# Designed miniproteins, single chains, continued (3): the designs that were tried, part 113

Each design is a single chain, and the fold is of that chain. pLDDT is the mean over its residues in the fold that is shown.

## One batch from the design tools (miniprotein)

Design m11920
Fold by ESMFold2-Fast:
Structure m11920 (fold): chain A 83 residues (1-83)
Amino acid sequence: SPEIRELVELLLKGVKEKNVNKVIAAILGLIGLLLDLELKGAPEEEIELARKALEAAKEAFRKFLEGKVEEAIAILEELLASL
């Protein structure tokens, strides 16, 4: 999914730059994408991929807020490798 990848890449960039606004924008983008896919009745496989991406992104955001930047990066790089 190009849109999921783009938002996860934006999140990873925000984490690496320690840019909180960019991190929040990427998380909100993933939430909005999941909602859009559900409202459009997208294939279940695509909805599940978006849910998986959002859950990993939320965990990375939690690590980022805790100052565990390297752990947040590792979560997002693993997520990108699985997309």
Scores: mean pLDDT 88

Design m11921
Fold by ESMFold2-Fast:
Structure m11921 (fold): chain A 73 residues (1-73)
Amino acid sequence: SKKLEEITKEAEKLARELLEQGASFSEVLKKVVEFVTKKADELNLSDEEKMMAVAMAEQIVYREYEKRKRQQE
């Protein structure tokens, strides 16, 4: 879905920005999931697409956090 692709791009950008600001993993996860849930609701996505958006957001946060931690250690 083109809408899901846009949400995932915004989620990735938000995760990177929060990590650069020194936010913890739990804080980034919370804020990115909140953002994705709100965006999916605003775009009137189906329940299935909303579930996919949240799952993708969680995966993105984990990947960006892991990447950032490896660069610092």
Scores: mean pLDDT 82

Design m11922
Fold by ESMFold2-Fast:
Parts: sequence; C-alpha cells; structure tokens
Structure m11922 (fold): chain A 60 residues (1-60)
Amino acid sequence: SRRERLLSAVVEYLRDKGLISDAQAAAILALPTDEREARLQAITGFDRAELLAFGERLLA
C-alpha cells in the first residue's frame, strides 16, 4: 500500500542517517503497518499526519 511505502521510506531514512541501527530498522519493517506507524511516531516525535507527510517528501 501507499502507507507501507511511506513508512518504509522513513525507516530507510532513519537507518541511512544513523539514527537507528540496521537491526532496529529490520525489526521495525517486520512489524504490522499500524505498529510500524506507532513505533515511528515514538522515534520521530511526529504525529501521524507529520510522519506520512515526511514519507511523501522522502519519496519525491
């Protein structure tokens, strides 16, 4: 889905910037979409709208 692609882009960004480890990124990507979203909100401090907007910018 679009949401899955956006959330995956955020995970890849956090890993590539060294904000999370490769192992942490793999663990987040193994989570169901809703749990992945919640985990990324906790890590980034973004709300849902901010998180998805960030993902859209990363895919542009």
Scores: mean pLDDT 88

Design m11923
Fold by ESMFold2-Fast:
Structure m11923 (fold): chain A 75 residues (1-75)
Amino acid sequence: SAADIAAVRAEANKRIREVTDKGLKEIQKVIEEGKADPNFTKEQLLEKINEVSKKVKEEIDKILADAATRIAQLA
């Protein structure tokens, strides 16, 4: 039903927001830890930020793939 599809989309959107929020908090923590450590290089900072960003993207892609599969089953 349209209501079931809407519920799947709402759940996916909520999970994406949670994953994005957690990722932003992790990036902020990495930046603050980098500022506190005089031996922490800009290259190491960018590498850690890129690792967090990659994980967030992979989790979002999985959420979207799951939602698409669930919607297809309801069609």
Scores: mean pLDDT 88

Design m11924
Fold by ESMFold2-Fast:
Structure m11924 (fold): chain A 78 residues (1-78)
Amino acid sequence: MNKLEKSIYDYLKKLLEQGGVLDKFTEEAIKLIAKYASETDNPLLELVRLISLADLVAAREGKEKITPEHVEKAKELL
């Protein structure tokens, strides 16, 4: 990870821990969200959008965990 991506990753992980939902995400999904957020002009807005849409995609598919595939589908919806 580059420095920006790692900073976003560390922030996202803390945010999910504080919300009590860290266990709902795979490690690979968290890394992919951080990567996509680092590639945008507004990382915080992209984080919020990707988290919300990935959770919705996983829920629609009846999955208990948010995986990289759910994050990729969420990115396509943006």
Scores: mean pLDDT 83

Design m11925
Fold by ESMFold2-Fast:
Structure m11925 (fold): chain A 88 residues (1-88)
Amino acid sequence: SMELFAPPEEIKARADELFEKAVEYAKQGKIVEATNLLVAGMIEAALSGDKEAVARAYEALSQVDEIEGNTERAKKTREKAEKLRKEA
């Protein structure tokens, strides 16, 4: 197995950068690229084990869904982010 050498803070920072880029790409109409970055960031957030990092993943997903016009999905994912933050 490949060893994971990144400390938890670096993993969370990487996830945040991926989420910010995903939202920007979605605003540009680059939905496939946005989705790929979002998935990568969600994997990093999950690996961190940090509820705030996972909440940020749901927040980013909600923002991308809103940009795509998926308003109902955006609402549900935002509610999941808020719930996770209250439990962090």
Scores: mean pLDDT 81

Design m11926
Fold by ESMFold2-Fast:
Parts: C-alpha cells; structure tokens; sequence
Structure m11926 (fold): chain A 72 residues (1-72)
C-alpha cells in the first residue's frame, strides 16, 4: 500500500536527483536541460502513479518520500 508507494517514490527521487546533478555538470546547455527534465519527469511520474494505484494515502506517502529525497 502506502509503504510500497513511498519506496518506489524514494527510488525515483534518488534517480531524479542523480540525473539533475548530471544535467548540472553537462557543459552543453541543451543536453543539460534534457537530462535534468528527464529526472524531474521520473519523480513526477512516480508520484502521479502512486495516487492512481494507491489512492490519496499512497500518493501522499509518495510525495512526502520524494520531498525527503530532495527531488520534489
């Protein structure tokens, strides 16, 4: 339930944080933006899917987990 949603969101947020950091290190600004946006999209998709699959409780747990990882 909510614990599964939070776990998936934490994993997505960690991946998002890694991609945003990679984007910030990329010297080509167009590639940098694309890499960072991909990371943001991964975190957002995980939170939205948590609301869809687990309802408000799971979605809220996912959002809080993502905020804790610094990717929301």
Amino acid sequence: GAEEAARRAREAARRARELVAKGKAEPDPAKAAAIALNGIGIALDAIIEAYREYGEEGGKAALEAAKEEGAA
Scores: mean pLDDT 81

Design m11927
Fold by ESMFold2-Fast:
Structure m11927 (fold): chain A 73 residues (1-73)
Amino acid sequence: SSLVDQAVDYLGKALDDGEAGKLSKEVVDLVRSASSKVFQKDYKGAAEELKKALELQKHPDIEKALEAVEKVL
């Protein structure tokens, strides 16, 4: 769906910022876990991982990925 495509796009942008050193390793690990869960169609698990990431570090692409995932639920 277009919402899943949006979630994947925002997760990719967040991971690009992780590679650029703009995110902590713990946040990068949570975003990678959420990305894996989206591909497994575990949208509830993905949302939980993204909420944990945002508690550690606010990030616009992580916020948009969470919004897209929650709209799929």
Scores: mean pLDDT 89

Design m11928
Fold by ESMFold2-Fast:
Structure m11928 (fold): chain A 71 residues (1-71)
Amino acid sequence: PDQAEIDEALKTMQLSVGVKVIKTRTGLSDEEARKLAEEVYRKAKELLKNGEVSTMEEALTKAEEEAIAAV
């Protein structure tokens, strides 16, 4: 299984989208927005692993809203 390659590609794509959304909503710099987007992705993976959400889309949305609210 190429799970590691799939995970890396998905992470790269989601981080690119997440950085743009976070910058637009918060006004943070590229560096700060990227750090927050990486935190969002880590949180989303944990939410899925813990069974708190059923889809990656729901996990990312929930983690992103929580992270932005903390700014």
Scores: mean pLDDT 75

Design m11929
Fold by ESMFold2-Fast:
Structure m11929 (fold): chain A 62 residues (1-62)
Amino acid sequence: MDLVREADRLYDEGSDRSAELVREGRIDDAMRYSQQTMRKVGELLKKAGRTDEADRLFSIAD
């Protein structure tokens, strides 16, 4: 039950899905999905005490 490991997995899976949406020409969906992924990863990292990393991801998601 490692929140950092779960965050890494979520980020990798989200990146793959976003890239697939871009290849399909669904750019707006890809951007929205990427932002949601960054936010979720940031929340997991914040819960794990990795506050600086979480804040960086939240900034990217804005």
Scores: mean pLDDT 79

Design m11930
Fold by ESMFold2-Fast:
Structure m11930 (fold): chain A 83 residues (1-83)
Amino acid sequence: MVELSDEIEEKLREIEERDPLKAAFIGAYILLKTLVGGVAPEEAFEEALELVEGLTEEEIEKKLAELEEKLREIRAELEELRR
């Protein structure tokens, strides 16, 4: 599992209290970036914050669905690669 710094966890919790949809998107984004091994959780968190700040609620829902689909595909591929 992805481990976040205490500061990032606190910020994410604050976002969750105000906007659960944004928090869900940020969480999914961090998970996707760490699963593909390209970005540290802290950097992924900053990228996700920048992305959601420019998005409407509809766009966040759409992008969250896209992230969830990619995560599902990655998990399915990992399972398919098992005997």
Scores: mean pLDDT 74

Design m11931
Fold by ESMFold2-Fast:
Structure m11931 (fold): chain A 87 residues (1-87)
Amino acid sequence: SAEEEALKEEIKRIAREAVEHARREYPDDAFVQRLVEIIERILAKENPTLEDLEKIAAAIAMMGVRLDDEWLMEKAREIAELIKKIA
């Protein structure tokens, strides 16, 4: 549906912002950069699945918790809420 596609687009937009933030703020954290690579691989897919989008949310949450980054934790929460509207 148009609504589902709009929600997926919004999830991808938030995920890209989180990736840019993590690359800029934590360039030397190998674990964080590995999570960034996972997110980017999913974002490169033509048609990411619901499971793929859940993996993005989990990766952003893991970065936020590890770094005590409240902004990343909030972005993960926003994505999780959008996923609930699709599921």
Scores: mean pLDDT 89

Design m11932
Fold by ESMFold2-Fast:
Structure m11932 (fold): chain A 68 residues (1-68)
Amino acid sequence: PLLALITTPAEHAEAVVEVIREHGGEVLVQDGGRIVATLPADTDVEAFTARVREVTGGAAVVSFVPAP
C-alpha cells in the first residue's frame, strides 16, 4: 500500500475523505485538515492528486510514502 499525507483547509477535509474512498483507500488519521490515509499500491497517484486538488480548489498538498 501507499501512505498518503494530505494537508487541506478543514472545510475541504470531507471532500478529500470521499476522494480517498473513491480510490479504494482508507483514512487512518484525520485532525482537521491533516489527513493520513492508505491507498492501494497500484493507485494512479497523478489521477488521485488531480482529483484532490479539484475538490479543494487547488488548496491541498499531497505527499506519498511507500509502506515499509
Scores: mean pLDDT 82

Design m11933
Fold by ESMFold2-Fast:
Structure m11933 (fold): chain A 62 residues (1-62)
Amino acid sequence: MDEAFRRVQETATPEELERLAAEINQRVADIEAKTDSPEAATRAQGAAVNELVRRHAERLEA
């Protein structure tokens, strides 16, 4: 994940990074609102962030 995030930072424009941050914030808020367990919310939030970063990194590698 560190390497994928670094690639996104290196290749993405500031606008793309802001959009990614907005998507992460929205997903985190949705998980928090819909998940009763703090442990489950933390796990789901981490997985969602990793997936969004990975997808953006793979798109930029195309």
Scores: mean pLDDT 72

Design m11934
Fold by ESMFold2-Fast:
Structure m11934 (fold): chain A 66 residues (1-66)
Amino acid sequence: SSMEQEKRELALLEQAKATSPLSELFQLVIDMRQGKITPEQAIELAKQHGLHLTPVTLEEIEKRAG
């Protein structure tokens, strides 16, 4: 079901955050998927941390994380 898929994707993102040197970037993706921040806010926060995050890069990270 849709709810199981979203739960699994969030679990994969949390695992990626724990094992990746890009943990801050994965946290932003998790927050976006949970509706805590908007994509625009995630891009701005990433920029403040010296990370280049665009809507395209964000979509690629989500796809690669599960």
Scores: mean pLDDT 68

Design m11935
Fold by ESMFold2-Fast:
Structure m11935 (fold): chain A 87 residues (1-87)
Amino acid sequence: SPLEEAIKLVEEIVELLKKNNADPFLIDEMEYVLKLLKETELSDEELKKLLQNIITYLRNALPSFSPEAAKELEKLIERMEELVKKL
């Protein structure tokens, strides 16, 4: 399901952020999003809006990462953008 795919993407994002010693606030915010996705019944429209907001936020954070970490994060953002197009 799109929700299960979104959960997996956010889990991968959280893991990437932790491995690259990202801002603790950013990690906490993504962990909160993960909890929201797991505990809340979201419509496809609500999920789409949430994912669009995450995409914008992460794209704005990209310059704070190393080139290698930014490239890995960009791939996860692109996968999330593809998911949004299917919602």
Scores: mean pLDDT 87

Design m11936
Fold by ESMFold2-Fast:
Structure m11936 (fold): chain A 76 residues (1-76)
Amino acid sequence: MKAEAEAISEKILKELEPVVERLRKDPELAARVQAEYGPRVAEAIRNEDVEEVIRLYTEAFERPDLVDQLLEIAKI
């Protein structure tokens, strides 16, 4: 199960890579994403809570302004 969780996280990061590059050019969006999702995503990643990470990413996909920050936190 843990190995599968890591594989899922890697796939999510790979899918978001083009979006991260696009959103990085907007510092206002980066600041809003950090305030909105930063702490929650960081906590979920530390706890290896794949379900919560997926839930947050799904929400961010409907709000593209949130995607860049989630991907950056996941890399940490």
Scores: mean pLDDT 59

Design m11937
Fold by ESMFold2-Fast:
Structure m11937 (fold): chain A 71 residues (1-71)
Amino acid sequence: SMVEEMERLKREALESRDVQRVLEILQRMGRLYLEAVKAGAPKEDIDRMLELLQEVSDHLMGLVDEEEARR
């Protein structure tokens, strides 16, 4: 399932503090989301994938803010 793969990728991203790695995971998740939308996945699955993307995006923003604060 694309949703299950997204949940796995979210777990990997949230365990990482490497901005580049989290960005690469987020980009991969974004591609899976677009594929699901194009394939006409159920709205419930699309909404769940968006929630997972938001959680990883929030984590990435936090890491970037920490890096900027150290300049």
Scores: mean pLDDT 87

Design m11938
Fold by ESMFold2-Fast:
Structure m11938 (fold): chain A 85 residues (1-85)
Amino acid sequence: DIREKVKEMFIELLRLKLENKKEEALKVAEEKMAEIVELIDKLNKEEQDKLRKELTEFGDKVNEIMEELDNGMPFEEAIERIEKL
């Protein structure tokens, strides 16, 4: 499921950020985004439109969590909230 892969990517990136592994985080983001794009490209237009709506809503919620993280939310809480999306 593409949505689950996007969620897993954000969780992995947050864990790498907590470990201060900036170079590894950039590599993971590039590799995971390439994989996600390939999966999206294999979908028909109707499936792409549906997924775009779902990913837009998911992205908005992730951005809200990331903003709270920048304002002092614990990393563990941010990860738990993303997992529950």
Scores: mean pLDDT 79

Design m11939
Fold by ESMFold2-Fast:
Structure m11939 (fold): chain A 68 residues (1-68)
Amino acid sequence: SALDDLARLVALVSGLPLERARAVVEEAIAQSPGMAAAIAAAKDGLEALGQFDDAERRLLGELVRAAL
């Protein structure tokens, strides 16, 4: 799923364990209906990431930094 693929991408680029990266992505979608919709519509994590606007990318980055 796009959610699982995005969690793997976050884990790869941040160094977070996959389970924490998944929790970060789930927290992002809980806080952002737009990110939830983008992930639901996307075929993979890269497509979902490409659909995020600057504020959504900033939120994801902040959640990753908080989880490190």
Scores: mean pLDDT 87

Design m11940
Fold by ESMFold2-Fast:
Structure m11940 (fold): chain A 89 residues (1-89)
Amino acid sequence: SSAEEEKKLKEFGKEFEEKYKEEVLQAQKNKDYLKLGELAREMAEEGKKKGLPEEVIKRFEGLAEMSKVVDDPEKGKELAKKYYEEIKE
C-alpha cells in the first residue's frame, strides 16, 4: 500500500541521511556536483535492493543525471535543496 511505501521511504531516508549526510555536505561545500550525483546513484541502488517504489528510484536516478551536467554554483545549490527534500521524505 502507499502507506507502507511511505514508511519504507522515511526509514530509508533516515538511514541515508545518517550514512551520507556528512559526505553530501562536504560535496556541497567543495562544489563537487559529480560526487553528489554518485551519492544519488548509490541511494537509487540501495533503494532498489530494499524494494522502494520505482518512482522514488527514478527520482534519485534523475538527481544523479542532473549532477553530471551542473557546473553552475547556483544550479548546484538548487540541486542540493532538491536532494535534501528527497532524503527527508
Scores: mean pLDDT 69

Design m11941
Fold by ESMFold2-Fast:
Structure m11941 (fold): chain A 89 residues (1-89)
Amino acid sequence: LLEELKDKIEKMAEENGAKVLSDDEAKKLLTEAGKDADAILDDSKKNVNDYNNTRNDLYNKLVSQGVPVDEARRLADRLAEDLLRAKRE
């Protein structure tokens, strides 16, 4: 799981210039890391105005689903940026 997540993050970073993930890529990572991807994405998009709050919420949800701390942090950082950009556009 940890090795698979690391490989996927690195591949996605290379494909997207290490900046932003598409909604599909974000859902795929969340689905593989946990089982509540749609709820996490919908909740974050609807209710969040703050990058830090979005990141921390995603991080806590990923860790609760068994994602290793380092990978959960990286996923939460990238997904929080993507979700906030989608909400603001």
Scores: mean pLDDT 58

Design m11942
Fold by ESMFold2-Fast:
Structure m11942 (fold): chain A 68 residues (1-68)
Amino acid sequence: ARERALELARAIEGADEEEFEEAVARAKERLAAIKNLEDWRALEENSTPLEQVAWLLLMAPEAERARA
């Protein structure tokens, strides 16, 4: 888990601004298609490290809402 987080951080360091924006766009489309737990699991398995960072950031507001 922690080792995976470091891989995601390194993906951000290696990516340019355009690559990250494209990963965010793909993450938004994938998140919009999520309907159940299997879809979420498929997102984790089929996403690049950069895409995983993007959809985690998109989910941050929902995680904060769950914390409250």
Scores: mean pLDDT 63

Design m11943
Fold by ESMFold2-Fast:
Structure m11943 (fold): chain A 78 residues (1-78)
Amino acid sequence: AIPALTPEQQAAALAHADALIAKLEAEYADDPEVQALLAEFRALRDAYRAGRLSPAEFLARAEAVFAEIAALIAEKQA
């Protein structure tokens, strides 16, 4: 089994993700598709903060959402 991230690695990843989300919200404020994916991430983060997701589940789902955001932005900038 792959070991879970340490609490410090998890905290660093969450802080980095929050900074990236804030930047994307500012850059794509008028893009409803990007904003919808960012809203999905925020709902996921809120569920994690409410204790409805384990750290591992949150990180896996957050990684998937970020990959989707990156793919969408790359497609729009192509």
Scores: mean pLDDT 75

Design m11944
Fold by ESMFold2-Fast:
Structure m11944 (fold): chain A 79 residues (1-79)
Amino acid sequence: SSMEELLKEALEKIEKGYKNAKEAIEKAVAQGDRAAARTYLDIFRAEAEELIASIEDEEVKKKAEEKVREYLKELEKIV
C-alpha cells in the first residue's frame, strides 16, 4: 500500500540520518570535540523533527517518531 511505501521511505531516511550522525559523533568524540558531537546530535534531531512534521498519516508518524526516539537514545549514549 502507499502508506507502507511512505513508512519505508521515512524509515530509510531516518536510518540514513542516524548512520551519518553516528559516524560524525563517534569521530568527534574520538578527537575530544564534544561540542561538535553535540552539534551533530542536534542536526539529526532537527532534521528528524522536520521529516516527522511532513508526515500526514498518524500511524506512519507514530512509527517514525518511535524510531527517531530509539536512535536519539543510542546517539545520546556516545555523545
Scores: mean pLDDT 89

Design m11945
Fold by ESMFold2-Fast:
Structure m11945 (fold): chain A 85 residues (1-85)
Amino acid sequence: SRSELLVQVALNLVRQRAPRELIVTFLRELFKLKDVKGIEEVMEFMHEQGFSISEIANLLSDAFGVKIKAKSLEELKKQVREYIS
């Protein structure tokens, strides 16, 4: 599906340490599609790749056009679900 392709591209961009604006662009497209699972998969992979919770929150804030603050990956996932619902 389109969502699956966007997720795979986003994961590859994260792995390659691509420019921030590219990662934000693909997170924004996943947000527009309301792909909660895809966004959660990208967030989990970012965390595995050494991104801090604050870095992930900042990328999501920019992608969604909102202010996201969290102290854990689980709090970030909760806020993603709330913004997409």
Scores: mean pLDDT 87

Design m11946
Fold by ESMFold2-Fast:
Structure m11946 (fold): chain A 97 residues (1-97)
Amino acid sequence: SREMIDALSEAINIIFETTREELNKLDLDAFIRALGIIITTAADMGEAYAAKDEEALREAKERAIKLVEEDERLSEEAKEALIEGIEKAYKALLEKL
C-alpha cells in the first residue's frame, strides 16, 4: 500500500541519515549486513504503521535493536548509530499513528 511504502521510505531515510558516517567506515561485508538490517527493519515498521499496530511497531524496533546488538561484525560505533536511527524511526512513525 502507499501508506506502507511511505512509512518504509521514511524509516529508511531516518536510519540511513543517522548511520551514514559510521556506515562509510565499515568494510563491504559489514556494510551489506548493516543495509540488510536497515531495509528489513524499515519494511517491518512500514507494515506495522500501515496496519495501525502500535505493538507490532514496538516489536519491530526491539527485534532490530537485538539483531544489531548480537551482530559480531558491526563496530560498536556502527551499532550505537544504528540503534539511535532505529529509535528515531520508531518515534517518528509512532507520533504519526
Scores: mean pLDDT 89

Design m11947
Fold by ESMFold2-Fast:
Structure m11947 (fold): chain A 82 residues (1-82)
Amino acid sequence: HMTEKQKRFREFLDPDGSGKITDEELDYFFELLSSDNSGKITKEQLKRLAEALGLPLSDEEIDSLGYLTKEQFKELVEKYLG
């Protein structure tokens, strides 16, 4: 089951409890996380996100990803929060 961090983040993404996270919502959050307008989430940002969400991602796994594109970010959110 979800951790408290994961529950709060999911509630923030899906405040009406519909059980659906829309592409528009994911696009919005991706833009917030890719704060330098690079169109990518850096390893440092991904490590912070994983900690905040309680994702079971090791530093080695994050390092192997290098960065997340918007598509990879959506897949990650759906995998752990969807």
Scores: mean pLDDT 68

Design m11948
Fold by ESMFold2-Fast:
Structure m11948 (fold): chain A 89 residues (1-89)
Amino acid sequence: MEEAKRLIKAAVEELKKAVDDFEAGNRSQAASHATAAMLLAVAAELIGDTPEIKKIRDLVLEAVRSLDAGDIETARKKVEEAQKLAEKL
């Protein structure tokens, strides 16, 4: 479980960087961080199949989809929700 928690926390950190970079107009860096966040979140679920990990993974994927759609406000809300859940792990 510790490795899954480490990976999901790393996913949330990468997701925050993606949103920050997107807001700053650094779209290439934002895309790189968003990709890293997705890969880490999927890896976390593969090795740690808990409801908490799944919920954070879903929030990460939803935030990335929102960024792809240009919906920064929704992405930021999903990041904040994911961060709060990850802190409780």
Scores: mean pLDDT 84

Design m11949
Fold by ESMFold2-Fast:
Structure m11949 (fold): chain A 56 residues (1-56)
Amino acid sequence: SASAERTVAGAVLADAREHGREAAIAGGKRGLQSALEKGDEASARGVERGLAALGG
């Protein structure tokens, strides 16, 4: 859902604020792989949006 996508994107951006951009990009890439493996398209789109905003 669009709500889940926005929530996940926000979580990636929050991780960048708390732990730094590089750590958030690394964690986001792992989260994206996990979401794709589970077929969780909304979470995958959310992570992609967050990563795009971070430039990674």
Scores: mean pLDDT 82

Design m11950
Fold by ESMFold2-Fast:
Structure m11950 (fold): chain A 102 residues (1-102)
Amino acid sequence: DKKKEIQKLAEELRSLAEKYRTLVENADEIAQKRKDELLKFYEEEIARMKERFGLSDEEYQKLLEDAKKRIEERTQRFIRNLQKKVEYLESLAKKLEEEVKK
């Protein structure tokens, strides 16, 4: 029965959306840990560049701030993409659920 197959697919999409929702809920903690590791790496590298190339304190701070901004933007993009995936899967499930009601 075509209706049973559509209903099963809607349930599978709902289940997948819940899994991605759990990733979104945990994403801030995972992202923060990864940010801290990346920030430490870039701080050490930029400090070496300051010593090697005689960068001004202003140039050093700008490089560090640019690195922090890129890490933050990349993290926010990852979280946003997961959120969009949840919305997409929930939208598809809703559309399939409406087809079954006909």
Scores: mean pLDDT 79

Design m11951
Fold by ESMFold2-Fast:
Structure m11951 (fold): chain A 100 residues (1-100)
Amino acid sequence: SEEAKEKLKELELEALKKALMEKFKLDEETAEKVAEEFLKKEEEILKQKGLSSDEIVEKLKEVKKELIEKAIGKDYKISDEELQEFEDLYLEKLSELLKK
């Protein structure tokens, strides 16, 4: 349902914020803006026609790297290992929120 989709997006936003704050030491306001922008770009990518599943995954990975690097600044470059640690943390936070 539309209501269920909205609730899931709220939980995803909260989980992303928590993961960004914990992993990258971003303040809450910055983490919220990054999480909101990521979810917005994810929705835009998922609405594109003709993309394969692999292309979607790669575009989402690129967007995550860009947004995190921009938020941290100081010529920071996220490694694949650091991105994977962030993804694992995000899924852990999301799982905890879904149990409530």
Scores: mean pLDDT 83

Design m11952
Fold by ESMFold2-Fast:
Structure m11952 (fold): chain A 63 residues (1-63)
Amino acid sequence: KAKELEKLGNEYFKQKDYDGAIKYYQQGMDLGSKTAAVNLGVVYEAKGDLKKSGEAYNKAIEL
């Protein structure tokens, strides 16, 4: 379920494991989770990847 992937992404993000957070939020977004797409944008912003952050936020708007 998308919510389980969001929770996993959140746990990795709390540990500052941004690659792990990206992996699970990306999977949640692929399942149609707007929340996962927003959180993916937040993780990319934390990594300084503003282009990928913007792309994830744009996907969240479309979901």
Scores: mean pLDDT 83

Design m11953
Fold by ESMFold2-Fast:
Structure m11953 (fold): chain A 63 residues (1-63)
Amino acid sequence: SRQAAVDELEAEIDEAEAQAEAKGILTPQLREQIELRREMLRLHRAGDDEAAVELLRKAAEQL
């Protein structure tokens, strides 16, 4: 389901952040990217898929 999929992705983001922090590579830029992904998931969870996709597109432009 959507909720289960979002929960799983959120857990993966949390794990990736924890690993980056443990390795000392959690830079301000990486932190910003993680926050943007979390915001995208919040919008998706709320049912605003259009806003979530738009936020993801903007985040991708920072690569």
Scores: mean pLDDT 75

Design m11954
Fold by ESMFold2-Fast:
Structure m11954 (fold): chain A 65 residues (1-65)
Amino acid sequence: SRVEEVLASKDTNGDGKLSRQEAIEALQELGLSPEAATLVVDELERNGLVDVGALIERLRQLGLE
């Protein structure tokens, strides 16, 4: 899927976690505004990282995957 492809492209070290900036950039590539991307990341961020699986689930809830 496009969502999985975009998220995988930002997860360059393959650990299943994105930095805050990587997650915001990925969400904007998927069509979210900077404000919406930041709100999603703020909700999902734990210890400075965003879990790819949690991000995919949230995007599905928003109708993006």
Scores: mean pLDDT 78

Design m11955
Fold by ESMFold2-Fast:
Structure m11955 (fold): chain A 58 residues (1-58)
Amino acid sequence: GKEVYEKYHKAMHEKGGSGPELEGGNLAKTSIEQIKELLASMGIELSDEEIEALKKYL
């Protein structure tokens, strides 16, 4: 949870902020595949379990 959140938060900050689908609690409704694609574009590689932990942590 927390470690994945910190990685995600830092990469989003470096890219210039949160993606539209991931703001305001939309993360829980975003598909794992879409989140993986977004994170991969920022150089972050996460497993499905880590993404589920991130969605639960936010």
Scores: mean pLDDT 63

Design m11956
Fold by ESMFold2-Fast:
Structure m11956 (fold): chain A 80 residues (1-80)
Amino acid sequence: MEEDLKKLETLLKEKGASQELIDAYRKAVEDMAADPTSKALADLLNLLHSNQKDLDIFIEALKELGYAGEAEFIRNLFGL
């Protein structure tokens, strides 16, 4: 799973994700290791909600790594 977390970060960068998304993603991954209910996950979701380009990149990267269920969950969360 750690390898997939690193691959997701790489795909986000390659697809042109904002620095804000990269920073929020890194913080969410770090905080989830300590507390899965951390505010960092909510902050990541709020960033994705406010930036359509970053949201599309995040969903596409998840699908590309084989996390279709997680991509669908995010789409449903944002009414896509």
Scores: mean pLDDT 75

